# Designs tried in a protein design run: designed miniproteins, single chains. Part 98

Each design is a single chain, and the fold is of that chain. pLDDT is the mean over its residues in the fold that is shown.

## One batch from the design tools (miniprotein)

Design m3628
Fold by ESMFold2-Fast:
Structure m3628 (fold): chain A 81 residues (1-81)
Amino acid sequence: MKIEEIKELAKKGMEALDAGDRKKAVEYFREAARLAEELGGEGLAIAEALRKAAEAVEAGDTRKATLYATAAMLLAIAMEI
C-alpha cells in the first residue's frame, strides 16, 4: 500500500517535470521521499534517490532529476518482488 503511494507520487513528480512545473515536481518528489522514510529499511534508499531528484530539479538538471526518480521507481519495484 505505502509503496504504491510512493510510486504514484514519484510518477506525478516526473509528469510535473515533463510539463515544466518544477515547483510541483519538487513537492511530489519530497512527499514521496517522506513516505519512503516512514517505510524504513529499504525505503531509506528510495527516499535518498527521491531527495536527489528534487535537488536536481532545483538545480535545473532535468536529466539528472529523471535518472534519480527512475532509480527510485526501480528500487520500489524491487521491494515488491
Scores: mean pLDDT 85

Design m3629
Fold by ESMFold2-Fast:
Structure m3629 (fold): chain A 75 residues (1-75)
Amino acid sequence: DELLQLLAVHAANGNEEKTKEYTKKFFKEGGSPERVAQVARALAEGGLEEAAKIVLEAGKEADPDSPEIKRAIEE
């Protein structure tokens, strides 16, 4: 998914605004919160913990009731 790749790249670069923009667009186009949580975990596993936090914050703003994103934030 191109939007998922774009939000990950912008998060890795510390761009919170663009990460939120592409995350909202991803959900609007039927993207899964699970996929956003998976991206955040992959970033954290790669040592990009700040980028992972940016992705999870964007996901929480776009879908605050997602159990997948809530779980990933608690990790």
Scores: mean pLDDT 82

Design m3630
Fold by ESMFold2-Fast:
Structure m3630 (fold): chain A 58 residues (1-58)
Amino acid sequence: MLEVELPSPLLARLLAAELRELGLEATADGKRVTARGSPEQLAEARRIAERALADAAA
């Protein structure tokens, strides 16, 4: 399971939607995104989440 907090609820919804397009089970609850999938899917999800956080900080 992956859990990530983003700076805004909009960014959380966008990240959850991107992860679902990749075949993960992902939901957004306010600023928090929770995702479930295989270890390989979760590793990719972490990379995407790290990029989203970096983009939000720029």
Scores: mean pLDDT 82

Design m3631
Fold by ESMFold2-Fast:
Structure m3631 (fold): chain A 71 residues (1-71)
Amino acid sequence: SAEAVVRALLKEVNEQIDKFDKENPDADRDTVLEKQAEISQEAADRLRATHGDEVREYSRRLGEEERRRLE
């Protein structure tokens, strides 16, 4: 299931982000945000290499969520 694959990857990403926050409590906000973006992008690149269809679905859903917030 695309949902299961994407959710497992998001869980991994969230765990890596949380770990970075725990290990770097004094990091500047900009540094934290940049690291979050790096982790998310690396995960997306790995997903694209192994499950290209899931990347497309993930991007579509992310776009819908953002559009919903702007409405």
Scores: mean pLDDT 72

Design m3632
Fold by ESMFold2-Fast:
Structure m3632 (fold): chain A 73 residues (1-73)
Amino acid sequence: AEEAIKAAEEAIKALDNGDYDTASEYFRKGAEKAREAGHQDAADVFEAASNYARSGDIETAKKAAEAALNLLR
């Protein structure tokens, strides 16, 4: 869970910097780490956040990241 949380935090920083490709990559890393930790629900939400980040829907990507983080806490 800790690794997935860190990946999500890095993704949010990348979104704030306008680096949508880097944000998408970190959200995918978050999904992998959440899945490895047994949190398939959080992994699915991180994958959605990755897609929103790539499409430039920053507000929805951030909301999805927050939802995934709440599933890990």
Scores: mean pLDDT 82

Design m3633
Fold by ESMFold2-Fast:
Structure m3633 (fold): chain A 58 residues (1-58)
Amino acid sequence: SADELLEEARRLVEEGTGAARTLALVALHDLQRLIAEGKLTEEDLANIRAGLELARAS
């Protein structure tokens, strides 16, 4: 869910370094912006989840 992705992104920002932290920051910012604008789609959720998976792998 969006709330689970927000928690994961915040955790990766707090704990991450270098590229991992940068990817997590981008994902967090995009997710918060889309939620605030009321434009969050299932495709956006999938793309953000993929970005966070790359952050975890970095």
Scores: mean pLDDT 80

Design m3634
Fold by ESMFold2-Fast:
Structure m3634 (fold): chain A 68 residues (1-68)
Amino acid sequence: MAPSPLLDRLVRALVELLRALGEGAPEEVIRQLAQTALDLAREARAAGEVLSPTLEEYVRGAEAWLAA
């Protein structure tokens, strides 16, 4: 199945977040990327999009990072 534009943007945002975390990017940059991913996840869920279990796992990771 083809991903929706929102799901594609969410995946891309999560990939960039993981790279930033792995490379030790500044906290402000990581926070911005995590917030972008969460905003996209909220929009996708509000639109009735079904996130895969793997995608939901990464979204929870972004939420946990922002809560820490």
Scores: mean pLDDT 79

Design m3635
Fold by ESMFold2-Fast:
Structure m3635 (fold): chain A 57 residues (1-57)
Amino acid sequence: GPVAEELARELGISTSELYGAIKAIEELGELGLRLASHDLGISEEKLREAYERVKAQ
């Protein structure tokens, strides 16, 4: 949705990469957050904030 597209742009990644990170967090919790953070080069805090913003919409 529009929020995910805006967040992906702010984070410097594709919307597909952001949705992949969200799926990893939903399926693996903190492990998913850690793996996505490492793979995308984005801090765990920023990815957590993006996840919460997408879920709030």
Scores: mean pLDDT 84

Design m3637
Fold by ESMFold2-Fast:
Structure m3637 (fold): chain A 75 residues (1-75)
Amino acid sequence: DAAALEATEARGQSLAKANQYTNKLIEAIENKDKEEIEKIKEEMKKDGFSDEQIDAMIRSAEAQVELEREREEKE
């Protein structure tokens, strides 16, 4: 079943890309780099991510950065 194997491989690559983009978003948000965030959003759209997925990933990344920031600010 070549089609099923190919679909599984494509899904694996999509998950790997999602993780890469989430990590890049965390870094960009942490650095307050609005231009980098916009570039990441554009690349995600080109890679076939939906607006819903992009918004969810940005929200997740922002939550991660905010938790780390609170830890640093409270010292």
Scores: mean pLDDT 73

Design m3638
Fold by ESMFold2-Fast:
Structure m3638 (fold): chain A 60 residues (1-60)
Amino acid sequence: SDEELLKQAEEELEKINREGVRLALEGRTEEAQKLAHERIEELLSKLPEKVRKKLLEKYG
């Protein structure tokens, strides 16, 4: 369902953010930015338009 897809996307986004923060704290800021950009765009591209809109309204 759209709600389950949204929840899974939110959990994945949280994991991406957590990994990015860890890299940034290690001084690997450029890697953190590239990782976030690539994985977030990949995540968004896999979601139905309706779910993608709700995720973007909440987080970006």
Scores: mean pLDDT 80

Design m3639
Fold by ESMFold2-Fast:
Structure m3639 (fold): chain A 77 residues (1-77)
Amino acid sequence: DIARELTERILAHASKVLSPEEVAALRALYEEAAATQSEWEATRLLASAAVDRLNARGLAHAAMEVLRLVGEAQERM
């Protein structure tokens, strides 16, 4: 599942620079969204939230990596 693989890659990347509590909040956001919409739409919501959080922390390169992972996964769909 490309969406689940991308979700775990985004969370693993975020866990290197964000607190465990922030990563847990991102995972909770994904699981809640995945319960009510497609897994891909849930993953895109997670990616957007992660990018916003990383940019808010001044981690622009980390945010750009999340966008690269999304683009790579979208090309595989």
Scores: mean pLDDT 83

Design m3640
Fold by ESMFold2-Fast:
Structure m3640 (fold): chain A 103 residues (1-103)
Amino acid sequence: LDEILRDEAGFTLAVRVSLHMVLTKTDEPRLVSTAEVARMLGISPSALSRAIRRAFADVQAGVPAPLAIYRALKPLVGEELARLVVAEMSRQSTLDFLREHAP
């Protein structure tokens, strides 16, 4: 996971896939666009992209990735979904998918 989260594209993919899995309550990760996830959340794609970019910037500044992602997502999705997304990123099937599709 740490290797995937060092790259902005990989970081963005990890957050998008994990959000989609949590929102759909599925065990099967798939490629998903920022627009698809934003639509499911009822927010603009720009709002989601800014939140992910801010989380990535915080990680680059030395904030632990789980905390940075939680802080960025909490205002958009609420505390419970933000915690579930952080947990989902560590799930083996999600990690295997991310390793296959990370740039």
Scores: mean pLDDT 81

Design m3642
Fold by ESMFold2-Fast:
Structure m3642 (fold): chain A 84 residues (1-84)
Amino acid sequence: SEALKLADETFGPELEELEKELEADSSLSEEEKEKIILEKLEKLAEEKGDERLKALVEALKRALEARGLPADEARALLAELAAA
């Protein structure tokens, strides 16, 4: 999808390394992996210094944690919000 491509282009290298590390840790649940990925995206948004983007990422993280959305869908939604 276009949203996933945007997420990969924006955060791809750092997320790919994180995903590889999380895949190696079989003790982590899918829910825990999702939370870690969302926290990484939140920090990346903060590093860019865009307060509005940071607020959107934080709101999305809270909503996704409550709904239990998969990490791939979370990344796609974050990319869509970043493009907006």
Scores: mean pLDDT 59

Design m3643
Fold by ESMFold2-Fast:
Structure m3643 (fold): chain A 59 residues (1-59)
Amino acid sequence: SMVLPLDLLKLLMELAEALISKGKEQEALNVFMEAVDLYKAGKIEEAKKLLEKRIEEVE
């Protein structure tokens, strides 16, 4: 089965937990979809930077 890189998955989980804890479930889903789309396009560093920036803004 296809699996996301562990580093990307950890960032996704951290951001999702922070956003869900603040009642921003739709925003969490939207960011998850954007990061996955970047990964599918081979833009893994852009996906990681997006997640890291969003984590800094939420936490």
Scores: mean pLDDT 78

Design m3644
Fold by ESMFold2-Fast:
Structure m3644 (fold): chain A 84 residues (1-84)
Amino acid sequence: AEAEKEKHRKEGEEHLKEAEEHFKKAVEYLSKGDYEGASEHLRKTSEHLEKAAEHYEKSGEPKEFVDELREGSKYYKKKAEELE
């Protein structure tokens, strides 16, 4: 249903905004040499990017866009693990 797709699109947008916010915090923590704080926020960035991808996939967004978000999620998860 179109209403269901619109709901998923909005939820994807919300998760993408949360990923952006956590990424900004990670950069701030990195600039201060707080690698633990940076790692936590990079993990949250990864989690929200994966949730955004799931919702955008259900909304009918192109596979290329969904795959890009999932690649970003994996990238930031790896970077978080490297800081621990």
Scores: mean pLDDT 89

Design m3645
Fold by ESMFold2-Fast:
Structure m3645 (fold): chain A 64 residues (1-64)
Amino acid sequence: SDEFIQVSQTVLDEVDRLARELAGLDLNKQREIRNKLLNAALPYVDAGDVEGALEAVRKKAEEL
């Protein structure tokens, strides 16, 4: 089943979008933000919880 890969890809796409939104064209800042957002999502991705992962990412983005 490719479900785990799909869950991870959905989260990665949201993380990339938020990093670009928050950092604009600053690639170093985008990388820092991506790392923080991914760390917030990891427990939910490991559980296969897409909604929980997306909520954790969005909540963390509000703190940045």
Scores: mean pLDDT 79

Design m3646
Fold by ESMFold2-Fast:
Structure m3646 (fold): chain A 83 residues (1-83)
Amino acid sequence: SEEEIYEIAKKAVEEAREKGLDPSVVIGQALRKAGYLTGELIRKVRKEAEKAGVPRSELWRYLLKALGVSDEKIEEIEKLAKA
């Protein structure tokens, strides 16, 4: 489950970079297509991120953490997003 979510997010970040799209949007769409996101989960994560003052471009990190992805794997995805 965690590994599957990580691979989905990794591929989504690579696609976002290649196409010049927002990683948060592409990761969110990919996770929803794979059945990992509910509207309630998305709303909760968005509200928590907004309260924490994080930019919308970082919402994908909060989604992955809420789905149980380790901080180490999230850091690897962040490196891919910046590469």
Scores: mean pLDDT 77

Design m3647
Fold by ESMFold2-Fast:
Structure m3647 (fold): chain A 59 residues (1-59)
Amino acid sequence: GKEELLKLAEEFREKAREYREEAERLREEGRELEAEILEGVAALLEGVAALLEKKAEKL
């Protein structure tokens, strides 16, 4: 239901935040490629979360 979609969206946003924090650490270490990969994954998770939130608001 709506609550399940919102919970999943929240979990994806939390994971995206963790990946962005890790990407910042990797950049500080000079590991640019790995940082870019994690930033890309975070952006994907944020996109899915937005779709889940949109679906939930219609319920």
Scores: mean pLDDT 88

Design m3648
Fold by ESMFold2-Fast:
Structure m3648 (fold): chain A 66 residues (1-66)
Amino acid sequence: EPPPAASPVVERAAQAALRFTKELTKDSITDENILEALERAAEYLKDVDPEAAEILRQGIERNRAG
């Protein structure tokens, strides 16, 4: 089903995640490389866009927990 609506902060978080994921998974796509890319994106965003960083952090935590 299509997403109901993406807030600008979610879009910013997604764009940062994609940027770091592309860079870190260029050699191989693994859950570990993806999680590392997301962690790096969250660290970057926490100083620039803390709201987007929080959304990304929540996603990482859920991924690690489940």
Scores: mean pLDDT 73

Design m3649
Fold by ESMFold2-Fast:
Structure m3649 (fold): chain A 59 residues (1-59)
Amino acid sequence: SMAEDEKIAEEAERKAVRAVIEGDYDAAIQALEEALKKVKDPELKERLKRGIADLRKLK
């Protein structure tokens, strides 16, 4: 459902933010990639892909 997709994306984004604060960009990317595999909503997929791309620019 869209509500479950939103929850998955938000939980992954919170986890990614914590990982970035700790300097663990690989863990941040991994959290978003795992959410991307589970989320079906196309707008949420694009949001997660953008987050991954931005993190990869940082390393």
Scores: mean pLDDT 86

Design m3650
Fold by ESMFold2-Fast:
Formats: structure tokens, C-alpha cells, sequence
Structure m3650 (fold): chain A 70 residues (1-70)
């Protein structure tokens, strides 16, 4: 279900943030990795338009945050 995919995605994003913190990555680099993770998830789930729409929304938010850091 879309709900299960959302939960899985949250866990993947949490893992990326944890790994980024352990490596002392910059906020910009962390955001880039989060965006890449979401884009990959979108490509893998093209047959789920509701999930894809939600991922697009998250990507837009993260891209806006990345732009603010420049």
C-alpha cells in the first residue's frame, strides 16, 4: 500500500540523515543525498501515481531548502 511505501521511505531518509551526521557532511550534501534517494524511489514506483505525487512534493521542499543554502 502507499502507506507502507511512505513508512519505508521515511526509514530510508532517516538512514541517510544518520549516515550524513556520522560523516559530518554539510547540510547541502545531506540535502543532495536525500533528494537523490527520493528521485530513485520515484523511478522505482512510477506505477503508483499517489506515491509519486507525494515524492514530488518532498523533492520540491528539499530543493527549495538547498537553494536557500546557496
Amino acid sequence: STEELLEETKKELDKVEEESEKKNLSPEEMLKRLIETLRKKKEENKDNPEFVEYLDFLIEILEEKLEELK
Scores: mean pLDDT 83

Design m3651
Fold by ESMFold2-Fast:
Structure m3651 (fold): chain A 56 residues (1-56)
Amino acid sequence: SLEEVYKGFLERALEAGELTEEEYKELVEEVKKLPNDPEEANEKLSKKLEELKKKK
């Protein structure tokens, strides 16, 4: 499912230290609330991850 794909991205970011445990939990819940449009959901998550990467 798309939810599984998005969780994979979030898990990868958590492993890389780009997300805190709290941020990871919030993003997982946000994935469940996203519309069933995969492009919109992917864009929102990708943008959030890119914002976090700026801290590197």
Scores: mean pLDDT 70

Design m3652
Fold by ESMFold2-Fast:
Formats: sequence, structure tokens, C-alpha cells
Structure m3652 (fold): chain A 56 residues (1-56)
Amino acid sequence: SLEELLEEIEKRDPGLAKGLKEAIALNDEVIKRVVVHEIRRVLGEEVAERVAEALA
């Protein structure tokens, strides 16, 4: 679930988890894309793909 994924990200990088929460709250496609791209660079492709799927 998205909640479980958020908790996993928060344990590894609280800043990225905050960014993802803000992207979800704003429901802005540009911000969502920026956050997914940042997650891919910092946490890796697998986590980023899971986030992208959850946001679709």
C-alpha cells in the first residue's frame, strides 16, 4: 500500500517522505514526477517504480 511505502521511505530518508506526502496532498503531476525522479536517484529504481505505480 502507499502508506506502507511511505513508512519505508521515511525510515530511509525523512526528507523524501515529506516531499512525497506534499506531492500527494497537492495532487500536482509535475511535483509528483519531480519527487519520483529524486526517489529514483537516492533510493533506487525499484522504490521509485513502486511509488510511480502507487501514484497512478
Scores: mean pLDDT 83

Design m3653
Fold by ESMFold2-Fast:
Structure m3653 (fold): chain A 65 residues (1-65)
Amino acid sequence: MEELLERLEERAEELEGEVKELTLKAIEALRNGDLLKAAEYAFELEKKGDKESAKLIAEAIESMQ
């Protein structure tokens, strides 16, 4: 789980604008155990074309269940 969060944080540094903000919010939701909120942010990221961040978030959610 921590490895996936670190990978998401590194990815967020390379992102800009709204997709960066959504990725950081998803990381915070995952750290707080709010899997539903994390899934909502992953959906918004995929809608905006960032499928890689969405996949990493989904994988992190699965690893926490």
Scores: mean pLDDT 82

Design m3654
Fold by ESMFold2-Fast:
Structure m3654 (fold): chain A 67 residues (1-67)
Amino acid sequence: MTEEELIEWLQKEFGLSEEEAKNLVEGIKTLLADGMSEEEIIQFILYEFPHLSEEQAREVVELVKKI
Protein backbone atom coordinates (compact mmCIF):
# COMPACT_ATOMS: atom_id res chain seq x y z
CA MET A 1 0.00 0.00 0.00
CA THR A 2 1.34 3.46 -0.93
CA GLU A 3 0.90 6.57 1.25
CA GLU A 4 -1.51 7.97 -1.40
CA GLU A 5 -3.62 4.75 -1.27
CA LEU A 6 -3.77 4.95 2.55
CA ILE A 7 -4.89 8.62 2.41
CA GLU A 8 -7.66 7.71 -0.08
CA TRP A 9 -8.73 4.76 2.13
CA LEU A 10 -8.94 6.99 5.25
CA GLN A 11 -11.09 9.51 3.34
CA LYS A 12 -13.51 6.76 2.16
CA GLU A 13 -13.74 4.69 5.36
CA PHE A 14 -13.70 7.45 8.02
CA GLY A 15 -15.00 10.48 6.08
CA LEU A 16 -11.78 12.45 6.60
CA SER A 17 -10.72 15.29 4.30
CA GLU A 18 -7.51 14.84 2.28
CA GLU A 19 -5.76 17.31 4.64
CA GLU A 20 -7.00 15.48 7.78
CA ALA A 21 -5.96 12.07 6.38
CA LYS A 22 -2.51 13.37 5.33
CA ASN A 23 -1.96 15.06 8.73
CA LEU A 24 -2.97 11.84 10.55
CA VAL A 25 -0.52 9.71 8.50
CA GLU A 26 2.32 12.26 8.98
CA GLY A 27 1.55 12.54 12.71
CA ILE A 28 1.64 8.75 13.22
CA LYS A 29 4.93 8.47 11.26
CA THR A 30 6.48 11.21 13.46
CA LEU A 31 5.30 9.57 16.71
CA LEU A 32 6.61 6.15 15.56
CA ALA A 33 9.99 7.72 14.63
CA ASP A 34 10.14 9.37 18.10
CA GLY A 35 9.76 5.91 19.71
CA MET A 36 6.23 6.43 21.03
CA SER A 37 4.47 3.17 21.91
CA GLU A 38 1.63 1.85 19.73
CA GLU A 39 -0.70 2.23 22.76
CA GLU A 40 0.18 5.95 23.12
CA ILE A 41 -0.29 6.51 19.36
CA ILE A 42 -3.73 4.83 19.54
CA GLN A 43 -4.67 7.22 22.39
CA PHE A 44 -3.49 10.17 20.24
CA ILE A 45 -5.70 9.00 17.32
CA LEU A 46 -8.74 8.59 19.60
CA TYR A 47 -8.14 12.10 21.03
CA GLU A 48 -8.12 13.64 17.50
CA PHE A 49 -10.89 11.35 16.14
CA PRO A 50 -13.12 10.39 19.13
CA HIS A 51 -15.67 8.72 16.80
CA LEU A 52 -13.17 5.95 15.90
CA SER A 53 -12.99 2.73 17.91
CA GLU A 54 -9.73 1.52 19.52
CA GLU A 55 -9.73 -1.35 16.97
CA GLN A 56 -10.01 1.10 14.03
CA ALA A 57 -7.22 3.30 15.48
CA ARG A 58 -4.99 0.21 15.86
CA GLU A 59 -5.65 -0.75 12.22
CA VAL A 60 -4.59 2.74 11.06
CA VAL A 61 -1.28 2.47 13.01
CA GLU A 62 -0.57 -0.97 11.46
CA LEU A 63 -1.27 0.37 7.95
CA VAL A 64 1.06 3.39 8.50
CA LYS A 65 3.81 0.97 9.66
CA LYS A 66 3.59 -0.81 6.26
CA ILE A 67 4.35 2.38 4.23
Scores: mean pLDDT 82

Design m3655
Fold by ESMFold2-Fast:
Structure m3655 (fold): chain A 126 residues (1-126)
Amino acid sequence: MDFIEELLKRVFLEGKPLSEEEKKELEKLVEEYKKKIEEAPNDHTAWLLLGNALLLLGKYEEAVKAYEKAIALNPDDYLAWANLGLALYLLGEYEKAVEYYRKALELNPNYELAKIFLKKAEEALG
């Protein structure tokens, strides 16, 4: 998770792309978590981590579906709400992004990434 959070900041806040090695590692993680989910479909952490890898690979619609599954299994996971908001922000769905960032901040008011992206989504709405 720490590695993925650092990649999320670097890619989506700093605009610095993934290396080819980082892309290959994320593609391996996608396949690993897909297998884990086939064996344990109620593992909310596996759905969250699948969503994170898909998000970093630019597969935003697939990331949304993975995060929706994670939230259905554990609605108190502020990271799943925040990262769903980020995926929707990247898809241009700013009103939904605002809604889900606010939900993440209700669960964890100190989550700085959600505060930053909430402000960006609100500014995009005017």
Scores: mean pLDDT 87

Design m3656
Fold by ESMFold2-Fast:
Structure m3656 (fold): chain A 71 residues (1-71)
Amino acid sequence: MKELLLEMIRLGTNEISTLVLVAAVLFNLGDYDEAIELLEQARERALALGNEKLAKLAEEAIKKVEEEKKK
């Protein structure tokens, strides 16, 4: 999980990187719903930019947050 979020920050624009950073903080605080919302925004922005790799990393991160929320 942490490695995925860090890779997204490195690959993203400043706006996408900020969304991923805030999502990572929220995830560490246990605020999974808000973390998912920010990761979904990062995914949408990545798709708008044509960055399919970054969009897929966002989708994977969302799934991992959803799995952690269920525990």
Scores: mean pLDDT 80

Design m3657
Fold by ESMFold2-Fast:
Structure m3657 (fold): chain A 75 residues (1-75)
Amino acid sequence: MSEIEKKLQKIFSDVLGVSPVNVDDDFFKLGGDGGKLVELQRKIKKEFGVEVSLSDILQNPTVKELTKLIESKLK
């Protein structure tokens, strides 16, 4: 597992208030709303230094999908 994936699992858990978070769990199916979506975006920028749009998260709503997106932006 990548470091980014592990950190994203922790961020999802923190933002959603749920544990455990599996890599294939959908952010919105776990109870993510618009406010939590904005908080997720902010925490990703703070942790990884990467800007992800709200539409990026909507199209990549799982830990696994968002990890792949973040890794692509860091290179």
Scores: mean pLDDT 82

Design m3658
Fold by ESMFold2-Fast:
Structure m3658 (fold): chain A 98 residues (1-98)
Amino acid sequence: KKELEELKKKMEEAADRLIDQAVAEGRITPEQAEAYRKDPRYLATGAAELLREKKVDPEFENRLAQEAWERGLPGDEILFLLAYHALYGKSLEEILEM
């Protein structure tokens, strides 16, 4: 659905803001910023930033962590799924069917 594409865009924009600010502050070089954008965990960085401003239900977080462990999901994907729940109100069942 359109929501998944919007979430990915929001995560990318959040990660871009963090990286661009770090470059502007002189904390990293433009070459280092480009390397971060190529990292497969780049979207997970954006998901974590979006979650910083959102309240996540601890019961949902614990349930997702348990299901992720049972399914062998990596931690970066767990952050993505938490952001999807927090921003779009998706249930655990809806998220796991994706």
Scores: mean pLDDT 75

Design m3659
Fold by ESMFold2-Fast:
Structure m3659 (fold): chain A 62 residues (1-62)
Amino acid sequence: SLAEQARGLLEKAKPYLTPEEVAEFEQRIRELAETSKKDPEKALELAKELAAELQAAVQKAL
């Protein structure tokens, strides 16, 4: 699922994030999981945003 993919990216990004940033991403992933049940198109856009930010965290140490 989109939420599971985002969670995988968060695990890779965790060493480069503060505990507060990790908590915010975990909440956004929960919201993504709920949105995917109600609005799959909006969920896809949220997943793309999360993936971009988490990839940036790994590459730039956000």
Scores: mean pLDDT 80

Design m3660
Fold by ESMFold2-Fast:
Structure m3660 (fold): chain A 87 residues (1-87)
Amino acid sequence: DIEFLKELLKNLKDFYKEAMGEVAYENNEKFHKDMAELEKMIEEKVPLDEFIKKLAEIEPFSPEVLETVPGVTPELAEKIAEAKKEL
């Protein structure tokens, strides 16, 4: 579901911006590059498992932290954690 992934990505960006502050967020080039890759994957309709694998490569999202983000279910957070263990 493209709308679900788009909303998830928006909520993750908002969460990260709030957590680190606007100036630190704006200067985090790696985070912006990684988020752009995820946006591209959504646009290209990449399978959910590939999207989750890519998201798992982006530190610092832990399952506990992800569960506080609107739209992230405990099941989705666990799938991301499992993918992260495979790295």
Scores: mean pLDDT 72

Design m3661
Fold by ESMFold2-Fast:
Structure m3661 (fold): chain A 120 residues (1-120)
Amino acid sequence: LDEKIAELEKRIAENPDDAEAWYELGKVYLQKGDYDKAIEYFEKALKLATPEQQPEVYTLLGYAYLQKGDYDKAIEYFKKAIELDPNNPVAYGLLAQAYRNKGDFEKAEEYEKKARELMK
């Protein structure tokens, strides 16, 4: 994992506009449980991402905030992901989890149902 970080940091040093390298670095730190670094790198990836790539980055930003216990920011990012890609059962499922963790069981059930309707 540390070897992969060094490789990705080298890619970014050589090409700071490598959106994929920033995104992969964010995923590595998310796997390590370093949610603050994951958020920082996903924010950089988001600025470089195409419109087609943005829903996935928003979903992972939301997930990082969810893991930190910042449910309001998690909800905000999952809603942005869904706005750009309404056919995203993962984002709906995570949005339901964020509402459930916040104690809003009515919205959690609503979004969980939506996730199930979209899932194959």
Scores: mean pLDDT 86

Design m3662
Fold by ESMFold2-Fast:
Structure m3662 (fold): chain A 70 residues (1-70)
Amino acid sequence: MKEKLEQLVEKGAEELTKQGVPYEKAKKLVEEALKLQLKYLKSKDEEERKRAEEEAKKIALETQKLVEEA
């Protein structure tokens, strides 16, 4: 599982880097987004799932801002 997650992080970071986001920032954002997605899937509490989804949206907005600044 960790190996597959690492591959997804690397692929996502590469895609963001192509859009002008620095690799280190891209990797961190993708990693945080994937961690929230896993938390969402594991959570059996609807409120916790909703919070994870909202946090994921915030990370997506931050990613978009970095792409626009690049």
Scores: mean pLDDT 74

Design m3663
Fold by ESMFold2-Fast:
Structure m3663 (fold): chain A 75 residues (1-75)
Amino acid sequence: SMDERIERILERVRRSPALRGYYAGLRALLEANRDRITEEQLERLEEAIERVEAGKGTREDLLLAVIALGKATQE
């Protein structure tokens, strides 16, 4: 389910030394928008997380994915 996917993303961020500083903010954002997040937005977030953990992504990649999530309710 979407909820299980969100929980997997949050657990990955929590366990990541590179990303754990973003955990509290990302958790709050995802919980506030749980019913409004698209699968495409979660996919972009997962890709940004993977790139940062691999040392191939930047803070900017993660920020862009988070901004995309924040626009989920603007139809």
Scores: mean pLDDT 75

